# Designed miniproteins, single chains: the designs that were tried, part 65

Each design is a single chain, and the fold is of that chain. pLDDT is the mean over its residues in the fold that is shown.

## One batch from the design tools (miniprotein)

Design m2247
Fold by ESMFold2-Fast:
Structure m2247 (fold): chain A 73 residues (1-73)
Amino acid sequence: SAALLEATRAHLEGLNAGILAAVAAGADKEEIIKTLERMKEELEEALKKETDEDMKELLRVGIEAVEELLEQL
């Protein structure tokens, strides 16, 4: 669903902005990076096993959002 993809992208953009704001406010950047790297690995493993094309697209959106956040940290 295009609507679900758009909603997911908007939600992830909001979460990324919140995490960046938390780091700017003094949150543990190293711990956040470790958590994001683990999440990325879990999403990549889920993508390898997924057969549904709509779910694959959601997983790719999630992976890209985590990668973009890691580049900004």
Scores: mean pLDDT 86

Design m2248
Fold by ESMFold2-Fast:
Structure m2248 (fold): chain A 92 residues (1-92)
Amino acid sequence: SDLVVYVITITAKSDEAAEEAVKAVVEYLKEHPEFGIVGYIVEKVSEGVYRVTIIAESEENAEKAVEAIVELLEKEHPEVTRIEVRKAVPLE
């Protein structure tokens, strides 16, 4: 099966808030192996801005994981001011 990649860009009011949001995303992915996430990459883009790249074996599971992450950030992390989601080209 082809790998599916999603990129989530998280913008927060401060570095501390962005770091807490990213930590919550990473811990959520670790606690939910049923999403079939095979890997993730965390990058600091600028102050208050992080990029989380998630790699999955299934498009349906990747989309479900992304939706759950967005909901988690919107409900539990009010210091997050913007969430951008982009589907990347499938990786081999």
Scores: mean pLDDT 83

Design m2249
Fold by ESMFold2-Fast:
Structure m2249 (fold): chain A 99 residues (1-99)
Amino acid sequence: DPMKKLLEEVFERIEFLVDFIEEMREAAKGPPVVWTPEEALERQKKLDELDEASKFLLKVMGEDNVLKMYELYRRLREEGKSKEEILEELKKFAEKVLK
């Protein structure tokens, strides 16, 4: 299952991916800003730390859906669901969005 494998690769890094998305959204607030060299370097560091699986998931799902997946992930973790149960629910969400 390609989606389940992708989600398994992202699972341990999902908080880092969400932090990256939130940071990009904050940077997009207000009037168009030309990033300073330091701000551009900080963004590049975050991109370099983002793994290929996380980049691919973000590209396929988009920011809003990744954030919804993270909310689902947190809820299921709080409910005491296993990693396998969380992955199955995230997969169902992803498949529903991509249809």
Scores: mean pLDDT 75

Design m2250
Fold by ESMFold2-Fast:
Structure m2250 (fold): chain A 85 residues (1-85)
Amino acid sequence: SELIERAERLLLEAGEAARAGDIERAKELLREAARLAAEAEPEFAEAIELAAEALIAKLEGDDEKAAELYAEAKKIAEEVLAKKA
């Protein structure tokens, strides 16, 4: 999928930006990667968006919010996977 390939490239770039200390650029790239991934896999869209919000919260230093958003994303992803099995 072209959307998944583009999302993967943006996710790698977001990681590079975060390591360089460019947190605002990392957040921008992460949001765009999540948007493309959600378009490619609409059944996982809510989980993907929450996972991206969790990573953004972590980049902003809000560890509590990040943990809560990751837990919700995991719960939704597991529910989707259970329905596909």
Scores: mean pLDDT 87

Design m2251
Fold by ESMFold2-Fast:
Structure m2251 (fold): chain A 74 residues (1-74)
Amino acid sequence: MEEKIREMEKYAESELEKLQKDKDPKRAEQAKNFSRTMPAIFEMIRQLLKEGANPEAIEAIIESIKKEIEKLKK
């Protein structure tokens, strides 16, 4: 599970960094704001894992983050 979390964290960092350089100011600002929340979100996911959260629930959160990033790309 930690491997999937780490992979998603790296994916999010990479994709959001690219989006922050976008020529569309609205998209760049949205990516910048989302990037600022990422450390707190991943800390929450890791805390849930430590507390014995269902792996399916954690995977659902990871997929939700992925969908939100893809939505920013349009």
Scores: mean pLDDT 78

Design m2252
Fold by ESMFold2-Fast:
Structure m2252 (fold): chain A 105 residues (1-105)
Amino acid sequence: SLLESYLLTLIGLARHMARTSKDPLEAEAYRVVAETLRKALAENDSETALKIAQAGERVLQAVRDKNYEEAAKAMEELSKLVEDNGFTELAKKHRELAKKFREKA
């Protein structure tokens, strides 16, 4: 499906960016987004998975562009989405990363 292709593409991109990033904070953000997208694909319905994918893509784009203020905002939004869907540990990681990116902005 188009949704599966979209999610798999974003997971692959996030994993690649996590491995190639020289910034430890950016690498951690990419790893956490990749895991969030993997869980969304595995455990959520299509509507919820699409919303998480779109929020995850915003995080990846903001971090890649080094727009750390936007990255923090996008991670706070993604944190709320994943918390509402039962991913409490991932939500905590997104909130911690959002705080660190806000400090870097």
Scores: mean pLDDT 88

Design m2253
Fold by ESMFold2-Fast:
Structure m2253 (fold): chain A 60 residues (1-60)
Amino acid sequence: SMDDVRTQMTSRYVDLHDDYITRMNDSTSVDQSRQIQQDHQQRMRDIQDTTTSNINSVRS
């Protein structure tokens, strides 16, 4: 259902945010921090793409 998709994606965003904060706190260099930021942005896009695919699947 759409509510299940929304709930799951919300949980993934929360988990992603917590992971991002942990990784940034563990970062020991500027280059590592930049890579973490890029990885975080890519993961955000992946969640968006997964959400879109799941919505389309439910509509099918």
Scores: mean pLDDT 79

Design m2254
Fold by ESMFold2-Fast:
Structure m2254 (fold): chain A 58 residues (1-58)
Amino acid sequence: SAEDVVREWLEAWGLPASMLEPVLVVVNQKGLSALENKAFLTALLAGASVQELLVAAA
């Protein structure tokens, strides 16, 4: 599935396993364009919750 491909890609980029689930939830709801969002990336690096990541990706 597309989710499995994105998961493998993120793991290859060195994201810790704890961040994979939140990122996949946001990508599934907001699309791959969320990964281009500066606010989303900043929140992700700060260890934000799934709810905070969804808001940042909006």
Scores: mean pLDDT 75

Design m2255
Fold by ESMFold2-Fast:
Structure m2255 (fold): chain A 64 residues (1-64)
Amino acid sequence: MHAAEKALTRLHVEHGADPAALAAAYPAVAEALSRGDVEGAARILSEATGVPFEVVLAELRRYA
């Protein structure tokens, strides 16, 4: 949980992701991460926010 929140905060602050889009995507992201599906979580966030997949994946892996 804490690692995912740190990644979402960085996507908002450093990459300009919409906090409302991040909040809406969070349940699906948390579910994917609970299964160990970091790439699936990154895809969900990329599609919700428009941030490139590789950038989202790097931020999620920073706290893995």
Scores: mean pLDDT 80

Design m2256
Fold by ESMFold2-Fast:
Structure m2256 (fold): chain A 100 residues (1-100)
Amino acid sequence: GEELEPSEEDKARARELAERARRAAEELGAEVLGVSATPVVQRLPDGVRREARVTLELVLDGVRLTVGVGVDLDNPPSDEELREMVREAIEEAVEARRRR
């Protein structure tokens, strides 16, 4: 799809989602070292998709991890759903590290 320039509203929503993701990670017991979110807007054959790509740098059980979650800006998750997404991303990162 064609990548479009994110609006100021898209950027603001991405920043809000970054802070929500930080809180979700902290509630899961992680120490958050940094968080960022990049809004991505794409024209697809069936419409326009708006997403925030959230990246968290964190420490869990003495292990430093970088985890990513993609969030739909047009249908953002609840705090509970976002916490589950962050939990799954952490579990995947831990598992990948164990296999490395």
Scores: mean pLDDT 84

Design m2257
Fold by ESMFold2-Fast:
Order: C-alpha cells, then structure tokens, then sequence
Structure m2257 (fold): chain A 94 residues (1-94)
C-alpha cells in the first residue's frame, strides 16, 4: 500500500544520502532530499545509482533540498521514478 511505498522511497532516499556521504559530499547537512539532489548531479557523471529517484524526490519537494518529503510525496515520487525507469509493470495488482 501507500505506507509500504513511502517506506521504500524513504529507504531509497537514505541509501542515496549514504552514497553521497561516501562520495565525499556534505555529510553534516545530508537530509534525504539534499543528498538525493547531490547524488542526482553526481549520478549523471559517475553513473551512480539513485539519479532518477533523486531527481524525482527533489522535484516533488518543490526544489527545496532542506525540506523533508511527506510520506505521500515519497510514495508518489517512488511511483513516478519507477514508471520513468520502466518498472511500471511492477506497479500493477497481484
């Protein structure tokens, strides 16, 4: 359900933050959205994971990297990222 999608999106954001930190990015100010933004910019150049999800999360937050996403916004961002990545078939029922 939406709660599960929101939790998965939150975990993806946290993973992006950890990867950004390991890449030598701003660990002290790394919120999930801020780290996702940094990961998106780095991902295009380095091929790191999370670029697509990070971009969707940042857009969903209205470009505010300091603001945490709501559970609903995280679920919607994850759904849009999955659709854009071509995983739309996995969103179906069953």
Amino acid sequence: GAEEAAERAREAGLRAAEEAERAGLDAERASPVEAARAAAALGDAHGAAGGGLAAWALERAGGDPGAPLTPEQLAEAAGEAARAAGDDAEVGPS
Scores: mean pLDDT 48

Design m2258
Fold by ESMFold2-Fast:
Structure m2258 (fold): chain A 61 residues (1-61)
Amino acid sequence: GSSALRQLLSDIDFVNNAQQNGIVSPDTVNRIRKLKKAGISLSPYSNAALNSANTRTRQAL
């Protein structure tokens, strides 16, 4: 429903502000990942935000 889009927009805006300041948290990344897996219409934004945040905190092998 439309409520889901509103919630997603709020989360995207929050994550976007966090990445702009160079702030990244596993919690936020995990949340976006769950939303993306659910197949939300705004998945493209979630994917971009997730990739941007993940790029800041690269995992080491």
Scores: mean pLDDT 57

Design m2259
Fold by ESMFold2-Fast:
Structure m2259 (fold): chain A 76 residues (1-76)
Amino acid sequence: MKKELEEAYKLRRDLLLNSRAASDEEAKKLEILEKALERGELKEEERELKRELGEAVGEKKGVPKEKIEEAIEEFE
């Protein structure tokens, strides 16, 4: 759904904006998810990338896992 994609994009953006240690790898995953949002649908591989990106960014930044899990659940 469009709403689900929008929420996924917002979560991803918020995690990266609050993380000063976002890596090039995570930036590339962000680009893939941004293209998915533009397309209006998520492939299975892109859903997994969203989850992995959220976890990786949260770990580097120290974002509470509860917040990451909550947003990922809303997306999935």
Scores: mean pLDDT 57

Design m2260
Fold by ESMFold2-Fast:
Structure m2260 (fold): chain A 67 residues (1-67)
Amino acid sequence: SLDELRRELEERRDRLVREYGLDEDEVTSQVNRLLLYAEERGLSEDEFRRRLRRVEESMIAVNEAKK
């Protein structure tokens, strides 16, 4: 459901901020951009989750490169 997805996204965001020191607003912005892209392209939930994992890994890598 949408409520379950929203909770999952909040938990994932909080983990990224807590464990990797990512900026909360940046994570929210990137996830919202992916959600918009998924809606425009008609992506399945599984394809969305696969892309979400890649976006998260990219954000971690970019943040590490800034140190």
Scores: mean pLDDT 83

Design m2261
Fold by ESMFold2-Fast:
Structure m2261 (fold): chain A 64 residues (1-64)
Amino acid sequence: SLDESVEVAVEMLRRMERAKETSPEEMFRVGEESRRAAEEHPLQREGLLEISDRALEEARRREE
């Protein structure tokens, strides 16, 4: 449902924020899970893909 898709997107954003204070591996996991969630939640697909891209870019930058 739309409500469930919104909750997933919000949770991914919150996990990304927490991952900034942890390891790059955690940020990679957020990116991968958000990408997977985009396929299961088409109503929030674009937002979840943007979260994925942002998290993966941040993880790559922090790992060098």
Scores: mean pLDDT 79

Design m2262
Fold by ESMFold2-Fast:
Structure m2262 (fold): chain A 86 residues (1-86)
Amino acid sequence: AAINAAPSAEEAIAILGEQLQTVMGLSEEDVEALERALRALLAGRHEEARAELEKIRPALVEALVASGKLTREEAEAILDRLLADI
């Protein structure tokens, strides 16, 4: 994939965020929060990553529901599990 050629973690995070915005329909602000969460996870800052993901949890649920692949209940369950594992 094109992102595999990224020379830094920061560039890889930015490319991933752009792809998630396109695929999931996330807003610029939500993508920025997701990118902050990913940077925090890579740096071992699990509390910061969890806090950033919690801020965008409603937007992630709506994006997953809008994809037509998941119900709101399924999306909430997936995010609850993800946040619990951080």
Scores: mean pLDDT 69

Design m2263
Fold by ESMFold2-Fast:
Structure m2263 (fold): chain A 63 residues (1-63)
Amino acid sequence: MQEERDQLVEEAKAAIRARGRELGLDDELIELAVASFEEEVAGLDDEEAIRLAQRAIELLREE
């Protein structure tokens, strides 16, 4: 579970960075979004963090 959580969280962070760059956002705004996501995930258990990361990846890659 921990390994799956870590993998999906990193994939979600990568998706946030990719989408932000595609939209032409400044690196500072992109990293702020990543930091906000990390803070949100830190408050969740493994199952909740995995669901949040999966949903973020799905939404960010469905443009």
Scores: mean pLDDT 80

Design m2264
Fold by ESMFold2-Fast:
Structure m2264 (fold): chain A 87 residues (1-87)
Amino acid sequence: NAKERLKKEAIELLKPVIVDKKWQEIRNQILPRIVDLVRKALADGLTPEEIEEVIASVLKEEFGFDEKTARVIARSIVNLGLLLLGE
């Protein structure tokens, strides 16, 4: 299931950023990882809207973000990934 794969990959990407807070080291590689996450999900047949929903669910269920914050972060990740992929 493409959605289950995206959930696992989003958890692996976001856990070091949110939990470990090694921002200086992680930020240097975060953009390529976001591009790869979005590209793989699109290749698996997910729409940008479905990718946003899956990432938002991960932020809410695994990391305890409220719905509004999770949606804003998820939308930003998808939009950034699409922007960078389009270049």
Scores: mean pLDDT 77

Design m2265
Fold by ESMFold2-Fast:
Structure m2265 (fold): chain A 93 residues (1-93)
Amino acid sequence: SKSLELSRELIELAKETLEKAKKGDILGAIGLTIRMIGLSIDLEKLEPDNELAKEVAELSIQASQYALQGNLEEAEKLIEEAEKKLKELEEKE
């Protein structure tokens, strides 16, 4: 589904943001975070009642915010939690 595709893209962008932050590419990390915010708005418009998709988006954006703050450990934990929620979303068919 489109919501699954967007949820996967959000997690991949969160992972890329973390890698950019680890390398000190803060401008690159900011750019990816802005893209993620746009995708989360699109996801909410597609399925406003999809709680799992909403949780994936929220966790992915929070991970990017922690990565930008230099809190890489918390960013990694939030990405792992987002991946667990994505797995639940995939199994809800």
Scores: mean pLDDT 86

Design m2266
Fold by ESMFold2-Fast:
Structure m2266 (fold): chain A 99 residues (1-99)
Amino acid sequence: MTEEERRQILEQLIEGLRAIAEKEGLSPEERENVDLLIELLRKAAELSGEEAREYLAGALAVEDSLAQGLSPEEARRRAEEARERMREAIRQRKEQLER
């Protein structure tokens, strides 16, 4: 997948999520989680490579939290943990390549 193709897919996902949020009577908590998901996907679309992967990991954690009906605070915490785990995985891979 090219960077351009990836960006287009992320932009389409953001539009789809916005349309779902507008048509469905989401709770305030669900809306906050959808807004967080959109923010993380937007950041992933703006960035490239490893930085984009970090934000994508966060977005996946928010999707899981939405599926489980978790609070916005829990979703945000899980997104932060997922981003930190991705950064650590990237760091470990770079260390292996430099040795």
Scores: mean pLDDT 78

Design m2267
Fold by ESMFold2-Fast:
Structure m2267 (fold): chain A 66 residues (1-66)
Amino acid sequence: AEIEKLKELYAEYQKRAEEAAARGKELALMSQQNPEYEPQARAANAIYEGYKARAELLKKKAEALE
């Protein structure tokens, strides 16, 4: 039960990290033409890093409970 919930949460955070990474790349390219997108690109990258870090912690926690 606990391991299953951790794996589901890991998958959710992986998905959100991938979405944030794709958004961040798009905004970073746009910021090269329009500097107004730079803060948005940085925000998306910060969201990506946060979800990635949390996903890694959940993966390690699930592995420790195996």
Scores: mean pLDDT 82

Design m2268
Fold by ESMFold2-Fast:
Structure m2268 (fold): chain A 80 residues (1-80)
Amino acid sequence: EEEELVKKLRELVEQGKYDEAIKLYNDGIARGVKPNAESYLLAAIAAKKAGKLDEFNRIDNQAAKDGVVTEETLRAIDKA
């Protein structure tokens, strides 16, 4: 479940389908999938690239609650 979510998120982000990546992440969370550092990173990059600050803040808040924010993920988001 988590592995499948990460794989699909990575494919969408690589294709520049940022809105679809954000929707996939949100749908996964709504179904009870807990984010990991990689799914958070991919969703946060998608929100940043799409220019959706509200979505970015929501994803960041959820990741903080789940304890998956790391220095590496923050640096990668900054570079995106």
Scores: mean pLDDT 79

Design m2269
Fold by ESMFold2-Fast:
Structure m2269 (fold): chain A 96 residues (1-96)
Amino acid sequence: SELARDAEELRPLSEELEKRKASPKEIIEALEPYRDKLLAKWIIISAKLILKEISAEDLRELIELLKKYAGVEEEEIVERLLELGVPKELLEEALK
């Protein structure tokens, strides 16, 4: 699985950033070269949410990656993002 391969590649970096208590901005910068990978995009979005810098476009890209590679339904993705504190209006904008 491409998703499993990408997750394995990024896991050591993600764990290192967590151990170092990297700031949200540092996390975004470190993972930006990998933004096309689902795990990296998920972490970037989480960091942007903390910084209140998340855009509808960021969410759209994440939702498309989750649908394509994780095989989860859009409704389930939306539910999880709401649990993480993503604004409802921003999610509705991302979904058209």
Scores: mean pLDDT 76

Design m2270
Fold by ESMFold2-Fast:
Structure m2270 (fold): chain A 130 residues (1-130)
Amino acid sequence: DLYAQLQALTKLPMEQLVPAVEALLAAVAGDRAALQALLTAASRLLQDAKKQGKMNERVYTIFLLALAAWGRETGQPELAVPVVKYLLKEAEKNGVKPNLYVLSAAKEIFRAAGDEESVKEIEKKEEEVR
């Protein structure tokens, strides 16, 4: 159960969470159906956290890493751009500060989509977090 696996990862510190998510993404690499299932589970995790008022950096990190992998695999990163922009604004509104992993995933999506202005905005935010 991908949802249960991702939910368990939200209990880990970030330095353990990111490698674990990357391992799951590596396991589904080249399998679009498995990657779609993983992104669907990550989206459900995000929506459930939002409904419960439990949004945090771990949930955003899991979702954005999965979304970046989906953009790479499908060759359609431009479809992810409005989702990334919405989530970054909502995170700020909810007092959740972006970490370098979230910003790196967002920058990858924007760069792949050719949104150079958004890439520059993310690079400014990365300097603020460092």
Scores: mean pLDDT 84

Design m2271
Fold by ESMFold2-Fast:
Structure m2271 (fold): chain A 71 residues (1-71)
Amino acid sequence: MNETDIQNFIDSLQVRINRYEQRIQELQRQRDQAIAAGDLARARELDLEIQILDGMIALLRGMISYFQSMR
């Protein structure tokens, strides 16, 4: 694999991470609103979704680090 192929793959993973980060920010705002409204059940559901997305970002970042180490 040449440097261009590695970079293109890293860029594709970064796009996915950016989308998940934007979704987390939206969910954090919704969670804060749920807490303010006293809707603890909804806040817990939103926290779970945030945790899942954080886990997915961590996996994708691990993949990027692996491919970056090949450059």
Scores: mean pLDDT 86

Design m2272
Fold by ESMFold2-Fast:
Structure m2272 (fold): chain A 87 residues (1-87)
Amino acid sequence: MAEALLAEMRAFVAEQEEEAIEELKRLAKQGVEADEEAARHMLGLLYVLGRYRFADLIKEIFGFSDEEVEAAVAEARERLAAQLAKA
């Protein structure tokens, strides 16, 4: 039953993503210096790739507005489209 295997794989990926989210929270709590521009670029890419939980956490930690998130997502889509056009 392919559906059962896919559900198991999705659960495994979600668990790994949750561990990464908790680690990012720990680093933020310790006052790790972060480049806001790099974080914004990563946020846009994560949303485009469907990594919503990780992207939402970065948004919360850095305090990005919905408008800034929309701009970051648009920029990430444009960069990916440019890379595909060059290939």
Scores: mean pLDDT 66

Design m2273
Fold by ESMFold2-Fast:
Structure m2273 (fold): chain A 84 residues (1-84)
Amino acid sequence: MELLEKAVEALIEGKYAEALELLWEYAEEVGREAGLSEAEVYELFRAMFDTAVKGVEEGKSKEEIVEEVKKTAEELVAKALAAR
């Protein structure tokens, strides 16, 4: 199971600490592959977390939340790389 899918599932189940740990690991993996700074990885983590929480609050499925978080990550990575 992907880190992101596990993070979203944990968040839906109210396992906040587990969700945050898994989501941070995913942000570090994405940031490492894209060559992001520590500050940019933190911004990525925060934006993905905000997207996931909003999806849970709106009653979206796990699959929909995962896709929205992936899209948020892709948009932030593209923005960070475009600033170089």
Scores: mean pLDDT 83

Design m2274
Fold by ESMFold2-Fast:
Structure m2274 (fold): chain A 72 residues (1-72)
Amino acid sequence: GSAEADAALDRGHAAVEAGDYQTAIEWYEKAIEADPDSPLVPSLYRLIAWLYEQMGDKEKAEEYRKKAEEVA
């Protein structure tokens, strides 16, 4: 895969483990931008949606769930 996407995924996962959901979302978005054709993209959109839901941002959670459906 893309080295930039792989690095962004690692940083995103580290941020989730730290409970820093906003930072995790930023890294997952960078991972998608670095490798938009990755088969992981729908799963990453679903993960971003879940993170927004944990933060109480229901509007953004719904937006990213729709993005996941569009690219699946």
Scores: mean pLDDT 86

Design m2275
Fold by ESMFold2-Fast:
Structure m2275 (fold): chain A 66 residues (1-66)
Amino acid sequence: MSFARLLQRRDEGVKLLLQGIENIKTGEKIEEGRELGKKGVEVASVDPSMKDGLEKILKEAIEKAE
């Protein structure tokens, strides 16, 4: 069903975003973490409001890293 596929995509995107943020926080692969986080936002974002929220979370993680 389309709704179940939508939820699966959101879950996969959020997982990628969180993994990207973790890489940024550990400082070991900051650039790779940024790219992974951006991909996670794209995959999880099914509407503009969700994209804005997820993008803000990623930006805050980057700012805290330096």
Scores: mean pLDDT 75

Design m2276
Fold by ESMFold2-Fast:
Structure m2276 (fold): chain A 88 residues (1-88)
Amino acid sequence: SEIEELLEKLEEAIEKKDVEEVREKLLEILELMEKGKNLTKEQAERLVELIEKLPIDSETKKAIAEKFLELEKNPEAQEILKKFIESL
């Protein structure tokens, strides 16, 4: 899955502390979702874990997660994103 490959690259970018690559991978996932791709439950769980690891404030994490939620059509993935946003 292209989304799974991007999530793996996002995790690598976070580990390397490559802020520019982190931003690029998040934007690439959002672009796929704008083109009609949805996250699976497992992909949404991985995404919120990765956003939580970002060295940024809770308001910025919330804004990122809300952007994904706006595009997401899978109810299982929507529930994961909503619970994450409510936890911030």
Scores: mean pLDDT 89

Design m2277
Fold by ESMFold2-Fast:
Structure m2277 (fold): chain A 84 residues (1-84)
Amino acid sequence: SLDEISEKTIELYYEETGIRPTRHQARAAVRAVLEYRDSSDEEIAEKARELIREENRKRGLFPLTYEEALELSRAARRALEELL
């Protein structure tokens, strides 16, 4: 379920932006949408960035910008709506 939604999120984000996010970035956005389903996309983007930042600190990876996190959160919400 989470992996399927994350894969759909990656494809939707790629269709809109031309950029393919990492699986951990997509999973963070999906988790943020699931936890904060009734929240705005802006609030979800902030939570997704927090989750990504914690993982990136452990792995030495680059953080997402606010705008990238916002678009990724929108893609995750669309993926959830299509698959649920």
Scores: mean pLDDT 77

Design m2278
Fold by ESMFold2-Fast:
Structure m2278 (fold): chain A 108 residues (1-108)
Amino acid sequence: MATALIRATVKVKPGKAEEAAKNLMDAVREAIEATPGVLRYVLDAEVEGDTVTINAAVQTESEESARRAAKALGDAVIKAVKENPDVLEIISLEARVGVGGELRPVEL
């Protein structure tokens, strides 16, 4: 089994953080559910002012499935941001994949 960790932080228009958080959570959840080899996941959103951070931890059958999950989740965040005019920018988008606690950065 392997793990993919994805963290995305976005800046949104004032008053739109909760709505943007829901939109991003829905997009990420859909991407997780569409990814083969996912066994379990945890998905959280944090709102601080006009900043939204999405954290996803995905457990997969293999390291290949974890890399596929990381890419799919990164793509889902980028797509959701492009389709939501209330999201102004991606501040950060990070992914790490590994086995046995050794998590390595992956390009998204």
Scores: mean pLDDT 85

Design m2279
Fold by ESMFold2-Fast:
Structure m2279 (fold): chain A 95 residues (1-95)
Amino acid sequence: MDREKLERLRRLFDEVLASTDPEEIRRKAFEAGELYAEIVSTGSPEDREEARRLVREYFERVSKTFSPEMFRLFSVSFTAGALRAIGDQLDRELA
């Protein structure tokens, strides 16, 4: 069980929720997206389920806490990070 990666994902989301700086939100959301994609690609079934649960929970919390513009920044940045990590994983599998 890769508890350290799941704890890091949670910490990144908590830091995003605590931030009022768009650049910090963008960077940390991107990093959270990369980490999420890594967990769902390489983790155990249990770790993947927990990561998906965390993403759902934090997206709900962010949507209730942030302005529509800040929520868009968060969601776009997270998605971009996840897509980049998926690309890196595909490159590794094709190599």
Scores: mean pLDDT 82

Design m2280
Fold by ESMFold2-Fast:
Structure m2280 (fold): chain A 84 residues (1-84)
Amino acid sequence: NLPIKKQVRVIKAYLYYEELGKSLEETGEILGVSKSTVSNAIKYIRENPSDIPDLRKTLLKTDSEEYIRIETEVGIKEIKRVLG
Protein backbone atom coordinates (compact mmCIF):
# COMPACT_ATOMS: atom_id res chain seq x y z
CA ASN A 1 0.00 0.00 0.00
CA LEU A 2 1.36 3.44 -1.04
CA PRO A 3 1.59 6.46 1.31
CA ILE A 4 -1.45 8.78 0.94
CA LYS A 5 0.61 11.50 -0.83
CA LYS A 6 1.77 8.98 -3.46
CA GLN A 7 -1.76 7.55 -3.85
CA VAL A 8 -3.12 11.08 -4.49
CA ARG A 9 -0.34 11.86 -7.01
CA VAL A 10 -0.86 8.56 -8.86
CA ILE A 11 -4.65 8.98 -9.22
CA LYS A 12 -4.37 12.70 -10.16
CA ALA A 13 -1.83 11.82 -12.90
CA TYR A 14 -4.17 9.09 -14.21
CA LEU A 15 -7.23 11.39 -14.25
CA TYR A 16 -5.45 14.27 -16.02
CA TYR A 17 -3.59 12.08 -18.53
CA GLU A 18 -6.07 9.24 -19.31
CA GLU A 19 -9.47 10.81 -18.52
CA LEU A 20 -8.86 14.46 -19.53
CA GLY A 21 -6.35 13.69 -22.32
CA LYS A 22 -3.60 16.02 -21.08
CA SER A 23 -0.02 15.36 -22.26
CA LEU A 24 2.67 14.03 -19.89
CA GLU A 25 4.26 17.52 -19.87
CA GLU A 26 0.95 19.32 -19.19
CA THR A 27 0.01 16.84 -16.43
CA GLY A 28 3.44 17.36 -14.82
CA GLU A 29 2.96 21.15 -14.93
CA ILE A 30 -0.53 20.87 -13.34
CA LEU A 31 0.77 18.58 -10.54
CA GLY A 32 4.12 20.36 -10.07
CA VAL A 33 6.12 17.19 -10.84
CA SER A 34 8.47 15.98 -13.59
CA LYS A 35 7.27 14.24 -16.77
CA SER A 36 9.05 11.06 -15.55
CA THR A 37 7.06 11.17 -12.26
CA VAL A 38 3.81 11.33 -14.31
CA SER A 39 5.03 8.47 -16.54
CA ASN A 40 5.80 6.31 -13.46
CA ALA A 41 2.35 7.08 -11.99
CA ILE A 42 0.63 6.03 -15.27
CA LYS A 43 2.73 2.82 -15.30
CA TYR A 44 1.59 2.05 -11.73
CA ILE A 45 -2.09 2.46 -12.73
CA ARG A 46 -1.65 0.28 -15.85
CA GLU A 47 -0.10 -2.46 -13.66
CA ASN A 48 -2.78 -2.01 -10.91
CA PRO A 49 -6.08 -0.99 -12.64
CA SER A 50 -8.16 -2.66 -9.88
CA ASP A 51 -6.77 -0.02 -7.46
CA ILE A 52 -8.44 2.87 -9.37
CA PRO A 53 -11.76 2.91 -7.38
CA ASP A 54 -9.92 2.97 -4.02
CA LEU A 55 -7.45 5.62 -5.25
CA ARG A 56 -10.44 7.76 -6.36
CA LYS A 57 -11.91 7.41 -2.83
CA THR A 58 -8.53 8.44 -1.34
CA LEU A 59 -8.49 11.58 -3.53
CA LEU A 60 -12.12 12.41 -2.65
CA LYS A 61 -11.30 12.08 1.08
CA THR A 62 -7.98 14.00 0.81
CA ASP A 63 -8.86 16.74 -1.71
CA SER A 64 -12.60 16.68 -2.43
CA GLU A 65 -12.51 20.11 -4.18
CA GLU A 66 -9.93 19.00 -6.78
CA TYR A 67 -11.67 15.62 -7.23
CA ILE A 68 -15.03 17.34 -7.95
CA ARG A 69 -13.33 19.81 -10.34
CA ILE A 70 -11.62 16.97 -12.29
CA GLU A 71 -14.83 14.89 -12.49
CA THR A 72 -16.75 17.98 -13.67
CA GLU A 73 -14.15 18.57 -16.42
CA VAL A 74 -14.39 14.87 -17.44
CA GLY A 75 -18.20 15.19 -17.64
CA ILE A 76 -18.02 18.41 -19.69
CA LYS A 77 -15.47 16.80 -22.07
CA GLU A 78 -17.79 13.80 -22.60
CA ILE A 79 -20.83 16.08 -23.21
CA LYS A 80 -18.83 18.16 -25.75
CA ARG A 81 -17.66 14.95 -27.48
CA VAL A 82 -21.29 13.72 -27.82
CA LEU A 83 -22.55 17.14 -29.05
CA GLY A 84 -19.56 17.83 -31.38
Scores: mean pLDDT 84

